# Designs tried in a protein design run: designed miniproteins, single chains, continued (3). Part 27

Each design is a single chain, and the fold is of that chain. pLDDT is the mean over its residues in the fold that is shown.

## One batch from the design tools (miniprotein)

Design m8914
Fold by ESMFold2-Fast:
Structure m8914 (fold): chain A 82 residues (1-82)
Amino acid sequence: MEELEKKFKEALLKTWEAMAEGDVEKAKKYAREAAELAVKLGVEKEVAEKLVKEGEEAAKLVAETKDEELKKALREAVEKAK
């Protein structure tokens, strides 16, 4: 259980880092990994599938954004969470 929780948190942080870097493909990859880990932690499959789709779309939009303030805020949030 605790190993899955740790991997889930790591996947979330990597998603945020990739979004801040503008790496769309990595952001989508880590968002999917986080959702798969959420299923293993007991989240219902339908909820996890929705989170994967919405998470991938959100990660793509944020990674593609030219909003420097948003990307700075994400970098600061990731650094504080480490």
Scores: mean pLDDT 74

Design m8915
Fold by ESMFold2-Fast:
Structure m8915 (fold): chain A 99 residues (1-99)
Amino acid sequence: KLVGEVAFDSGSRVRFTLVSKEDKPHKVRIAVERDGEKIWLPVVTVKNGEVVFEGDARSLGSGPQVSLSVYLDDESDADLVATQEYPDGTVRTLHLERP
């Protein structure tokens, strides 16, 4: 199921961390929108508190902002916390737009 969508600035570093009340493995799929096409990143399996994805926004897409859509299995109770770090050390929590 679609858990959320987030857009962030291409000059920043982004990190997604899984949050769940269940201490079990969760399968996470991330899609990046590039040039009007949806590109799927490799599926990852993570537990509560583990990093799903970390990287520079520029590595994921072109333009001033990068859009990511995050999918979990329908049975998953998990959510994601997204953070964005700028080169000056400023850290912001990103809010996932939930469906």
Scores: mean pLDDT 70

Design m8916
Fold by ESMFold2-Fast:
Structure m8916 (fold): chain A 113 residues (1-113)
Amino acid sequence: SIDEIIEEFIKKLEELMKETLERVRQAVAAGDLDRARQIIDETFEKILELVKEAIEKLKGNPDAIYEFYQKVKELIQKFLDELESIAPPELVEYAREAVRKLQKEIDKLLDEV
């Protein structure tokens, strides 16, 4: 069902973001900010791939795509809020820039639907 597709991809995104926060926490604790940036970059590439796959599976259902995208935006905001508690400001700003680039790529995908 459409609801099962949304639930599956939101769950995958939540798990990815949770794993990323832990990996970033470990890199920051080690003083390795370059590693933390690499983890953020890898994560946002994976987020984009999951979003692309979900949109393709939800194709022809604009209300479902809208619902999915609202949930994705909520998860990204939660990720940024949690990142602020574990990362220095420079790394948080790096992640905010990655979010802006991700939003632009998602908007481009939605224009193709």
Scores: mean pLDDT 89

Design m8917
Fold by ESMFold2-Fast:
Structure m8917 (fold): chain A 73 residues (1-73)
Amino acid sequence: MTEELVERLREMGKKAKKLAEEAKTELEKEIAIGMFRIGAAVLILEAEKAGDKEAVEAVRRLAEEYVRELEEI
């Protein structure tokens, strides 16, 4: 589960980064980051529902790193 959820998060992060880099306005960038945050929260909820504490921690950590990178674009 951890590896699969982390891979899904990486794909989401890659798409969000592309959208943020292509954004023409601050609002478009905020939408890209917001969509990523929602997606990450869904993956965390899925891991919590499964009782996989390692997956929860891994997804949270990676999501926080991606959000930081996206906000710096």
Scores: mean pLDDT 84

Design m8918
Fold by ESMFold2-Fast:
Structure m8918 (fold): chain A 73 residues (1-73)
Amino acid sequence: GMALTPAESEAAVHLLAAAVDYVIAKQPNATKEDLEEAIKRLREHLARARALGMDQVAKDIEDILKEVEELLK
């Protein structure tokens, strides 16, 4: 079946939230404050994905985090 486990469902929510933060961070008018808040949220989502043992989701969030951190330079 296509039903997600509770851990997979929670990880999917964190990945979706990370994708939203990425889109916000990539806007041409994103402020330094927008980037700093996105990085803070991405770190929280990454930590939770890692705690759930969802290695691929954690890697995808980590890759997003690294790209947003690069934009803050």
Scores: mean pLDDT 86

Design m8919
Fold by ESMFold2-Fast:
Structure m8919 (fold): chain A 76 residues (1-76)
Amino acid sequence: SESQKKLEEMLELAEKDPEAQKKAEEITELARKVFPETPDSLYDAGRKTIAIEFALNPEKREEKYKEIVDYLKSLE
């Protein structure tokens, strides 16, 4: 399907963006500390989704990363 091709292209884009991967991983590690009971499969899906978003929107990446990190730290 067209949606499946777009998802594959987005995943490939995210895999080639080391900064998007690093920021997504850092957010996921912080989220695991706040919500340790959440299944690893959901964190893996979340990490991939965040990495895609950061790879697609590099100009907004730093702002969104900071917003998410600040939010998660407020829950500690």
Scores: mean pLDDT 82

Design m8920
Fold by ESMFold2-Fast:
Structure m8920 (fold): chain A 93 residues (1-93)
Amino acid sequence: SAAEEAALRQREEEAFLSQFALLIYILGTEEKALEEFVKALKEAGIELSEEEIKEIREFIEKNKEKIEELIEEFKKKVEKEGETEELLELKKK
């Protein structure tokens, strides 16, 4: 159904935004997070065009408030539970 397709798309978008927010938290900037995302896809055999990267940038800008909210939620979780040893190692690199 159209509702099921919309729900799946929303879930995929939320997953992307959550992962991207985590990358911003680790790397410190939106630009570094995007560069790492593009690099990771290229290493997986997926080379994004300049046009596709532009579409991703536009999606990020449209969802900037949600990304900032997700970063704050992640910061609160880290403050409450502590940073995992794996996350601490990623921050060193």
Scores: mean pLDDT 75

Design m8921
Fold by ESMFold2-Fast:
Structure m8921 (fold): chain A 79 residues (1-79)
Amino acid sequence: TEAEKLADRGRELAQKGLENPENFEKYFAEAEKLLQEAADLADADENSETKRRAYRHIAEAVKEFSELKAQGEAKLAAA
């Protein structure tokens, strides 16, 4: 679904943020925005099956985002 694609893109940007600490804030801000857009699309989905699937996918993406953000924040604090 479109929501799953936005969640995947959010995860990719979070990973780029961790790999490129000079642009950490920009990448993580964009990732968070995409994850929110994914959640909004999932909320608007009238098909219960694709909605449930999107919610699970977004939950996994949000978990990874949080882990990557914590790692990046720790790296920035150590620099």
Scores: mean pLDDT 82

Design m8922
Fold by ESMFold2-Fast:
Structure m8922 (fold): chain A 79 residues (1-79)
Amino acid sequence: SKEELTKEAKETKEEAEKYRKEYERLLAEGASAVEIAGAALRLIGAGTQAWILKRKAEELGDEEGKKYAEEAIKIAGFK
C-alpha cells in the first residue's frame, strides 16, 4: 500500500496548491472576511491531512509519499 499512500499524498499536495492559490487570490482581490476565512479553513484541512499522511509514510517507509506530504504541509503554511 505504499503506492496508494504516495497517491493520496500527491493528491493532498494538489489540493493544498489549489487552496493556497484560491486563498492568495481572494486576499489580492480584497474579498470578504468570510470568503477569506473559508479558503483558509480548506487550506488548514489539507495541511492537517498532509500531516497524517506524513506520519503514515514514515511508518511504511514510503519516502515518495513522505516527500509529497512534506511539500503539502509547506504549501499549507500561512505567510
Scores: mean pLDDT 86

Design m8923
Fold by ESMFold2-Fast:
Structure m8923 (fold): chain A 96 residues (1-96)
Amino acid sequence: EIMEMLGTELGAKLAEEKGDYISAGLSYYMLGTGYELNGDLERAIEYYLRAAEYFKKGGAYKSAAKALRRAARVAEQMGDTELAAKLRAEAEELEA
């Protein structure tokens, strides 16, 4: 439902305003998943990358790496193998 996506986006923005980076990251990850399921792969990548950014700010490096790998998988589905390789390398670096 469109109302569910709007609620998740609002929740992400409120978490950002409060400095709750991990909650913001989780909300953006859920938005990425929603757009991926709807076939909007470009928006899915955008939200997974935002999720990774906020997870990094919150110190959740394993969650950030997971979001980057998810974005890489979506990029690969779109034929962007260069972006997919770059995102996987960034994910590996975060877990080093």
Scores: mean pLDDT 83

Design m8924
Fold by ESMFold2-Fast:
Structure m8924 (fold): chain A 110 residues (1-110)
Amino acid sequence: SAKHEELKKEYKQFFKEVEKLAKTISNEEAREKILEVVKETEKEIEKLFEENKNKPLEVLAKEVSDLVNLAIEKMIEIVQKMEPSETEKFTKELQEILDKLGEKIQKILD
């Protein structure tokens, strides 16, 4: 459906913003690990959309949200472990990107 395609576009845009944020991390190994989490999560989300084309949009959005939240936890843990001084800034900026995604998803579901 058109709303499924809009939802998919918003998640793709979200991960593009997360990739930009990851590039601001000074520790190269942490940056690489975060980009791996992004790529793996994007593949899982693409698979969810392809396998669940007939699933109710709210249910699909929840399943994707669960994957996004897991990815966020993993990314924050990477920064906490490898570049602790940057954790607060990274977490705040990541939360702002997530909040914008939530607002866009809510508009699509309405």
Scores: mean pLDDT 87

Design m8925
Fold by ESMFold2-Fast:
Structure m8925 (fold): chain A 80 residues (1-80)
Amino acid sequence: SLPKLTVEQAKKMADIIKNEVDELVEEAKKGTPEQKKQIITALKNTVEFLRKMAEQAPPEVREILKETIDYVEKKIKELE
């Protein structure tokens, strides 16, 4: 069973994910085509993970997760 996220925990997790995503995006821009593909795959896996969490989350946490998903998807589009 996955632990239920509080709103505060969800916001902290979102900030951590956004910071990590920003670092990966900069690495992808400077890296090889192969590294870029690996990073895009990692970002897509992050989106899938967040979608699964959102399905089980209360409404307030779900909205934070959706905003985080939208942020990551925007970054994927910037790399494609």
Scores: mean pLDDT 85

Design m8926
Fold by ESMFold2-Fast:
Structure m8926 (fold): chain A 99 residues (1-99)
Amino acid sequence: MQELIDRISELEKKLSTVRDEGSEEAIKLAREIMDLSVELARLAAEQGNVALAYVAAMEAIDASNTLINILVRAGVPPQDAMDITAPKMEEATELVKKA
């Protein structure tokens, strides 16, 4: 889990430099943060770490919203951007409810 926490932090730092762009790099970073945050939330929940599971699931929801905004800036229709993020957003929301 520490390797996931460290990787997410590294990616968030990189995203902070390009977050206002609708660039391929911004999309890639936001998507990876979303995916890794869901994975961290799942692993934390499996290990009974309720606090970390909740925080990671909330971060996944935030990353999903960030990805939607980046995709829309890149010219993706809002509905398509929401459809792309929906499975991970739904999984993160369920993990928040279970925490």
Scores: mean pLDDT 83

Design m8927
Fold by ESMFold2-Fast:
Structure m8927 (fold): chain A 88 residues (1-88)
Amino acid sequence: SEREALAARVDAEFDKLIDEFNKYLAEKLKTASPEEKKKMTEIYFETLRQLRALRDAALRAGTPEAVDAAIKQMKELIEKAKEEFDKI
């Protein structure tokens, strides 16, 4: 169904972005001090919480427009988190 296709698209993009984010964090953690690791972990979990909220909102709305907006916002949120990691 259309709703199932939209849900599958959101979930696929969410999983892809989480995988990318996890790989980026893992590389940063290799050279990080204990204090830097703590700060990166805090940013990671806050970002993950916001990504889940965006995914949930898109699934509830169930429209192509809401899904497109959520995917764009998820990508922007990941890029912002990566920039915050780079400042550490």
Scores: mean pLDDT 88

Design m8928
Fold by ESMFold2-Fast:
Structure m8928 (fold): chain A 61 residues (1-61)
Amino acid sequence: SPEALAEGVRRAIKSLKDNGLTMSEKLANRMFTALTKDATPEERDAVRDAFRAAGLSVTVQ
């Protein structure tokens, strides 16, 4: 579901921050592509918005 995918993204970003790490835009775009390759448009938008809320620019062809 869109919310479940977005929550997964938020948890991954938070887990990295809690350990003093920052997710790179390259990693974010790789994860975005992997998570959304078979996703609905709504799921894709939810994942994209979750990354963008963390200040990460994501785009995929």
Scores: mean pLDDT 78

Design m8929
Fold by ESMFold2-Fast:
Parts: C-alpha cells; structure tokens; sequence
Structure m8929 (fold): chain A 69 residues (1-69)
C-alpha cells in the first residue's frame, strides 16, 4: 500500500541521514526520536536535501494515515 511504501522510504531516508539502522516499519515517533538523538547525542544533522526529503515523506505519511482513518 502507499502507507507501507512511505513508511519504508521514510525509515530508509532517516537511517541514511543519521547512520542509525531503523526497521522498515518504524513509527513516526521512533523516527523523530532517532533524528533528535542523532542531533543531540552524536552531533549528526541531515543535509538540507536529506531533511527536506524526510519532512516531505513524513508529511505525506501523516496525511495518508489521516485520510485512511
């Protein structure tokens, strides 16, 4: 489904940006936690392009999940 595809893409994008391995079905909260921990504890920040992609995927996923509810 579109939601499953978006979840996998988002988890992959965050894993690549943070250097942390996330499961392909990671929740939006787990993704947010991973980004915050990488920034706060490791000093790892996504590039502008990586951040834009992550935010776009997260917004699409949130919209798709709300539309399906």
Amino acid sequence: SRIEALRRELARAVSEATGRELPPDASLQEIDDALRRAAHEEGILPSREQLARILALARELAEAERAAA
Scores: mean pLDDT 78

Design m8930
Fold by ESMFold2-Fast:
Structure m8930 (fold): chain A 76 residues (1-76)
Amino acid sequence: SEEEIELLKKGLEEFKKTVEEVVANASSLSNEELQGIIDFLEKLKEWVKKTAPKELYNEFSSFVDEAIAKLKAKIE
């Protein structure tokens, strides 16, 4: 429904802020913690692909891919 899509959009925007905080603090995390976050983000991206309209998924997946790249760059 339209209400479900708006709720999802709001949830994803709030989640993006949390991801930005995690990326900003990535240097304080272990390689195991970083990999766990990457794995979670990849699973979440697949769920959003099945659940969200294509436009919302494309915007979210681009953000997630950039976040994953930044987290991978912190793994030694």
Scores: mean pLDDT 85

Design m8931
Fold by ESMFold2-Fast:
Structure m8931 (fold): chain A 65 residues (1-65)
Amino acid sequence: MVQTVEVDGAMAVALVRRAKAEGSLLSAELRVLDEERAVLTLTTTSSTIQLVMDVEGARAALAAT
């Protein structure tokens, strides 16, 4: 199942930390769309989640993996 949601960087970091703590995080990929928008794709054991946020927030969330 693929879910796409808009989040702020703090929420994205929290979601990454939760998946990591649960041992469910398999991969995280950052794709920059433009100067202001990025997509962080998190693959877990049960789902794939696409998080849309600002570039700085997305980089912070990726660093939390």
Scores: mean pLDDT 80

Design m8932
Fold by ESMFold2-Fast:
Structure m8932 (fold): chain A 89 residues (1-89)
Amino acid sequence: AEEEIYEKYKEEFERYKELLEELRRALAGDEEARQLVTNALKAALNNDDKALEEYLEKLLALTGDEELVRKVREVAEFIRKVKKEYEKL
């Protein structure tokens, strides 16, 4: 089941790993930004669109980094996509 999901979304999983590495590097030494990213991803897992957008707005206000916010949103959308596939099992 998990292996079948991985094969179907192999390219997206590779992109996800790349984005996680980029986020780890960008967030190195910034605990507040790291906490906002963590909360944004938790909101995405709970399908809480309002909380997700609020955390992303706070991240943008804190860092001024639009590319960082875009990468977090991309990771959040990927997490939701994979969760929906697991819910079909």
Scores: mean pLDDT 77

Design m8933
Fold by ESMFold2-Fast:
Structure m8933 (fold): chain A 64 residues (1-64)
Amino acid sequence: SEMEKIAREIGRILRETLELHPNDEEVKKKVEEIEKQAVRGYLTSKELLEEALREAKEFHEKVK
């Protein structure tokens, strides 16, 4: 489904972000918050899931 594809893309971005900063607790905390939003969106609303994708992309770009 489209929801599954979006969720997989979020997971990939968050994994790459953690790999860039494996010992950064602030990065881990932010990734956890985005993951919570993605899980909520997957279960409740596509709009919330798409918002989580945007936040994941924006955070990844910020910490590159």
Scores: mean pLDDT 84

Design m8934
Fold by ESMFold2-Fast:
Structure m8934 (fold): chain A 99 residues (1-99)
Amino acid sequence: MEELERLEREVEERVRRLEERVLPPLEAAVEAARATLGPDVSPEDLEAFIAAYLERNGEHEALAVFRGVAEGIRLVRAGRPEMEALEAVLRGLEEAERL
């Protein structure tokens, strides 16, 4: 239980450091996806569009974070423990900070 709380805190601290650089390009990618693909898009097509948008625009930090979050969502949907999903997000945040 303490390990989950520690992972949540690490994710929150890294998000706070990255949010000003990562959130604007992620929000732009999501808005572009909604405008282009519409509301009934499959999760796979939405993920592929957002990743391609960020890569095309040179948003490498946002792309690293997005890939971590997308993996975390897949793990949750597959019924994996929340800790594994948070570890996937943490890996994406660590990748972004290394760029």
Scores: mean pLDDT 81

Design m8935
Fold by ESMFold2-Fast:
Structure m8935 (fold): chain A 57 residues (1-57)
Amino acid sequence: SNLEQALEDSRWGVEPAREALREWRRRHPEDTPENRDEGNALATRAGVEAIREAREK
């Protein structure tokens, strides 16, 4: 079901997304709207990529 898929995707994507955001913030310590938007976009891409890789295995 779509719900089961979403839960599985969350399991695979959440930690890589958090890790990417932590690394972004370490390199970009200024809390600006621009840095928040860019960090969030990077974290989203990392999560999506991790889900894609998990599904291909």
Scores: mean pLDDT 77

Design m8936
Fold by ESMFold2-Fast:
Parts: structure tokens; C-alpha cells; sequence
Structure m8936 (fold): chain A 110 residues (1-110)
């Protein structure tokens, strides 16, 4: 499942010393956001609107969208809205972890 995949990625990143929150789109909009990395599980059609609101609340946090159905158009829209990365639940865990690490380094480097 998308949730199981996102949880595995979060656990690997936490083992490396990162503060990672795993949230649904609704949870990300209603919670205080303090993590280094946010893994937001959201449907492709809602990703851009959720990401825009999350970026307003957490301007310096790495925002990673996790979805099971992303077209190039929905991916581009989420990135344009302020997401650092879009992950598919079909992506291997090690590859996903490496991409999140790269996004975190890039965000801190400006």
C-alpha cells in the first residue's frame, strides 16, 4: 500500500537521524509542522493544493508527496506548488530514500 511504502521510507530516514513526519493531506493541513522532512500521502488530483498550503506553514521543510497515481502533469503541478519531490509507491524503498536525502541536501544548500 502507499501507506506501507511511505512508512518504510520514513523509518529508513529516521534511522539516519532525520526528523520525519508521515501525514495524510488532511493531517498536513491541520497540524503544526516541525519536521525536517514531511511525507504527505495525497491523491494526485489534490497534491498541488495541499502542497501549496503546507509550504505556507513550513517554508523551510522538505515536502515529499507520496502517491500511487501521478501523471507528468500532476507531478509538475505539485513541484510548482512547492513540493521538493514526488514519490510513487511503486518506487523501490532504497531509491526513494536516496531521492529524499538528495532533496534534503538541496533544500539546505539553497
Amino acid sequence: STEAHARAVAERLRAEGLDVELLSGGEALSRELTADVLLVIVGASSAASVVRRVREKAPDTVIVVVTDDATPETREAALAAGADLVLRSSEPIDAAVARVRAAYAARRAR
Scores: mean pLDDT 81

Design m8937
Fold by ESMFold2-Fast:
Structure m8937 (fold): chain A 71 residues (1-71)
Amino acid sequence: SSLERAIRAARREGVEEARRHAEEALRHYQQGDYQSAIDHLKEAIAAAHRAGAEEALRASMRALSDVLNDQ
């Protein structure tokens, strides 16, 4: 899934804050809490952007788009 890809990208690029938020987003998404998943993905995007982690940023943005389309 795009959420799992965001987690893997953040882990690979060493952005712990983005990885933590992406993991929380996946947890909330699996519970049907789309708003909390969106909020955590926005934080993952911000953390990846601050770190200059381009793959984590792109993966987190894609995950956000996919979650928004599931509402």
Scores: mean pLDDT 89

Design m8938
Fold by ESMFold2-Fast:
Structure m8938 (fold): chain A 63 residues (1-63)
Amino acid sequence: STAEILAATQQMLRELGDTVDQMLALRQQMKTASPAEQAELQAQMDAILAQNQARIAAIRAAS
């Protein structure tokens, strides 16, 4: 239904906004981080991207 599509779109926009904000915060932290801290921050960014790609793959599989 249209209401379900709108609710799904609103949820996706919220999740996208949260992901962008988190990624920007992690990139900002990297500017002043030590090499060891940069590796940990990169791992966190990679984990966020991997989780989002898994969700996209699940949507494709459900189609």
Scores: mean pLDDT 78

Design m8939
Fold by ESMFold2-Fast:
Structure m8939 (fold): chain A 68 residues (1-68)
Amino acid sequence: MPAPSLAESLRALIAAAEDEDTLERLLGLSRGTVAGLASGRRVPSEAEARILSRWTGYSVAEILAHGR
């Protein structure tokens, strides 16, 4: 089974939350922020990278490198 990509992991988090308010409470990030990160159109901040690292299994450095 292939390992999920960062974008796939973020999409799974959005789907699992089933609602914007739940997603914001879970991650502390707006739905638009997570969607932008999942689509690769937004560069993650350090705080966002730390949160995403816990949920995706990618390191903070890898998440920051993804945005560059």
Scores: mean pLDDT 68

Design m8940
Fold by ESMFold2-Fast:
Structure m8940 (fold): chain A 77 residues (1-77)
Amino acid sequence: MKKELEEKTKKLAEEVRSAVLGSIDDPEGSLEKAKQILTDFDNMVLPDEELKKEMAKLLHQAYADALKERQAALAAA
């Protein structure tokens, strides 16, 4: 169970990062997709609330890191 949640969180973090970076070409659509992934995770009911909070923190950190990468790419253009 814990390993499955860790794998799922890693995949979601990759999807968030991909969507944020994809927003360089489609800012409104792709960025909204990244926000939707975060919202869907936050609304997910997990039996362990503390574990959910830790995973949510990882996802929000991935989103913040991806936004920094996006900002750096835009600044370089």
Scores: mean pLDDT 74

Design m8941
Fold by ESMFold2-Fast:
Structure m8941 (fold): chain A 87 residues (1-87)
Amino acid sequence: SLEELFEELKKLLEELKEAEESEWDALVRRIGEVLGEIMKLLSPEQQRQLLELWGDFMDRLKKAKTKEERQEIVDEFEKELEKILKS
């Protein structure tokens, strides 16, 4: 279900907030897989919004210099994603 996939995604996002840099590639890949499954359950408009949000998220993560910045980026992504899923 969409709810179960979103709960799995939230767990992965929490792991990403605490992860060492060496763990990021594997976590980002897994997050992408879960998002791919979520995409199959969404309307075309929600899919477009999610793709834009994901692109912005990835760009911001690459530019983050501190753990605090990364945590803020991850928290914002989760909040914006929840809004898309409820639309």
Scores: mean pLDDT 85

Design m8942
Fold by ESMFold2-Fast:
Structure m8942 (fold): chain A 87 residues (1-87)
Amino acid sequence: SEEDLEHDLTDLEALVLSGRYTPDPALIERLPTADRLAIRSALETMGYPNNVIEGILDYAARTGKADAVTEYLESEADRLLKALRGE
């Protein structure tokens, strides 16, 4: 579910920032190019550092949830942009 995805990504961010999770670049390159670019773009828009971006890309590849991760992050990026515009 979306709630499970939000929980997983929050836990993953904490693990990456604490140095307890190391992304696998070989898994990331197996992602469809469209999903990889969309995920990276959304996370960059939200101001995430590259180590967290790589962690989330690894998660998407490892779980096979790339489409769900992309949809969730694009929604969150859009919500943030609207909030920054006072919408």
Scores: mean pLDDT 84

Design m8943
Fold by ESMFold2-Fast:
Structure m8943 (fold): chain A 85 residues (1-85)
Amino acid sequence: MEEVERELKEHEEYLGKEFVEELLEAIRSGDEAALARLVARGTALRLTVDEGLPEEEVRARLEEAIARLEAQGDEARAAAAREAL
């Protein structure tokens, strides 16, 4: 996933080095739960920093995404995403 690694490093400015390294390790290991947590955190950072949304709106959007995962029966990803909040 060389292209994904390059893209993530370009976002290191607002995500932080530690976050990018955690995400790359989750991708390399195929840890779906870790990926779900990190995607939720990355989405929150994007909405907060890039889109300028208030914390309440960011939380509401993440809660809606988690509810959709639960409705699909994907409780493991839903739980991992909640852990990221």
Scores: mean pLDDT 67

Design m8944
Fold by ESMFold2-Fast:
Structure m8944 (fold): chain A 67 residues (1-67)
Amino acid sequence: MKKLALVADKDLEKAVEIGKKLKKEEGFDRVIPVTGMSKEELLELGEKLEELTGYEVHVYYEGEKVK
């Protein structure tokens, strides 16, 4: 199953670095780094991305896995 990581941090550069590690170490097919979103907005986006893409979407918020 194809996996997508949605990675949010207050600092976009941190989100990018976390995403790069997840792709290399956890076998994610795609990574989407974002900033400026609340945890609730991020979870809603993750659910919509899962519906739209058919990927297994995992959500990371400020260094923690929340989905």
Scores: mean pLDDT 83

Design m8945
Fold by ESMFold2-Fast:
Structure m8945 (fold): chain A 56 residues (1-56)
Amino acid sequence: SDEEARRQLKAMMETLLSLGDSEEEALQLLLSFADIVSRYDPEEGARLRALAEEIA
């Protein structure tokens, strides 16, 4: 599941980059998404944050 989540986050990042976001802006959006998730599910939010940092 971590490999699938990593692929999904990478696809999301590539989509943001294709829409004109910089690499820094795309990463900040992924981290913001992880922060929002962590308010409702702290374990999933932490997981998404770690995976987003690995992709960058």
Scores: mean pLDDT 78

Design m8946
Fold by ESMFold2-Fast:
Structure m8946 (fold): chain A 92 residues (1-92)
Amino acid sequence: FEPPSPEEARRILEAAQRLAALMLAGRVSPEDLALLAERFLEINSDSPELRRLAEQLVAAARAGEPDAIRTIAGIVAREDLELTEELIRRSA
């Protein structure tokens, strides 16, 4: 993967932080949480091992584990910034 520009990296980090904060505050709808989880699993579907780890992180995030929530938000923001920004817009 080609590393992002400094401007894109900042945008990704800001989106990840905002999404994680909204998730931790319970501001993301159940439908949008399901969409986020589905996208996260798609991103991590290249191997059965990655898929299993991704499923474990989704379960931990659903249990309210802050580190799992931040990890999922960070990965989705990096791989799908447009979806991340749309979820933030709908949750704010």
Scores: mean pLDDT 84

Design m8947
Fold by ESMFold2-Fast:
Structure m8947 (fold): chain A 104 residues (1-104)
Amino acid sequence: MEELEEEILKIASKYFNEEQLKHIREALDTLRDLGMTEEEFQELVERLKKAKSKEEIIDILYETVDRVADRRMAELKEKNDTVGYVAAGILRAAAHYHLELAKK
């Protein structure tokens, strides 16, 4: 996980400054907390390698956050884990907030 997050930040460093990269790191940390697998992180690395702009990177990250959060929240709802569902919703909102700050 850590090595894959660092690879993503290295790719993003072509388009984002140090403060923006901190916000991208926070969004990646929330993806891990939402249950994103190592295989999904590897797929994200490959998608980001093909990105040609700051906007494409942000769009890919938003899509990834929404996909992973939707899956996690659906799982928790099915299990009647209300506390987990609310926590996952907060993580989704935090990731969105950090991606907005990365847009600067």
Scores: mean pLDDT 87

Design m8948
Fold by ESMFold2-Fast:
Structure m8948 (fold): chain A 56 residues (1-56)
Amino acid sequence: SVEDIAQKALDAFDHNLAAAKQLIEKEFEESKKDPNAKLKGDVNEYLAALEKLAAE
């Protein structure tokens, strides 16, 4: 789930890590408006998954 979301963000920006991180952070800010939003928990967990996937 977290890794799948991170992979989709990377794919959306042609594996651009900086752009993918910005997208995830923006989606987390938007999720604060809806407590049932798809992105929950710690943003750092998603950022760590992005870095791991980008390193491969």
Scores: mean pLDDT 73

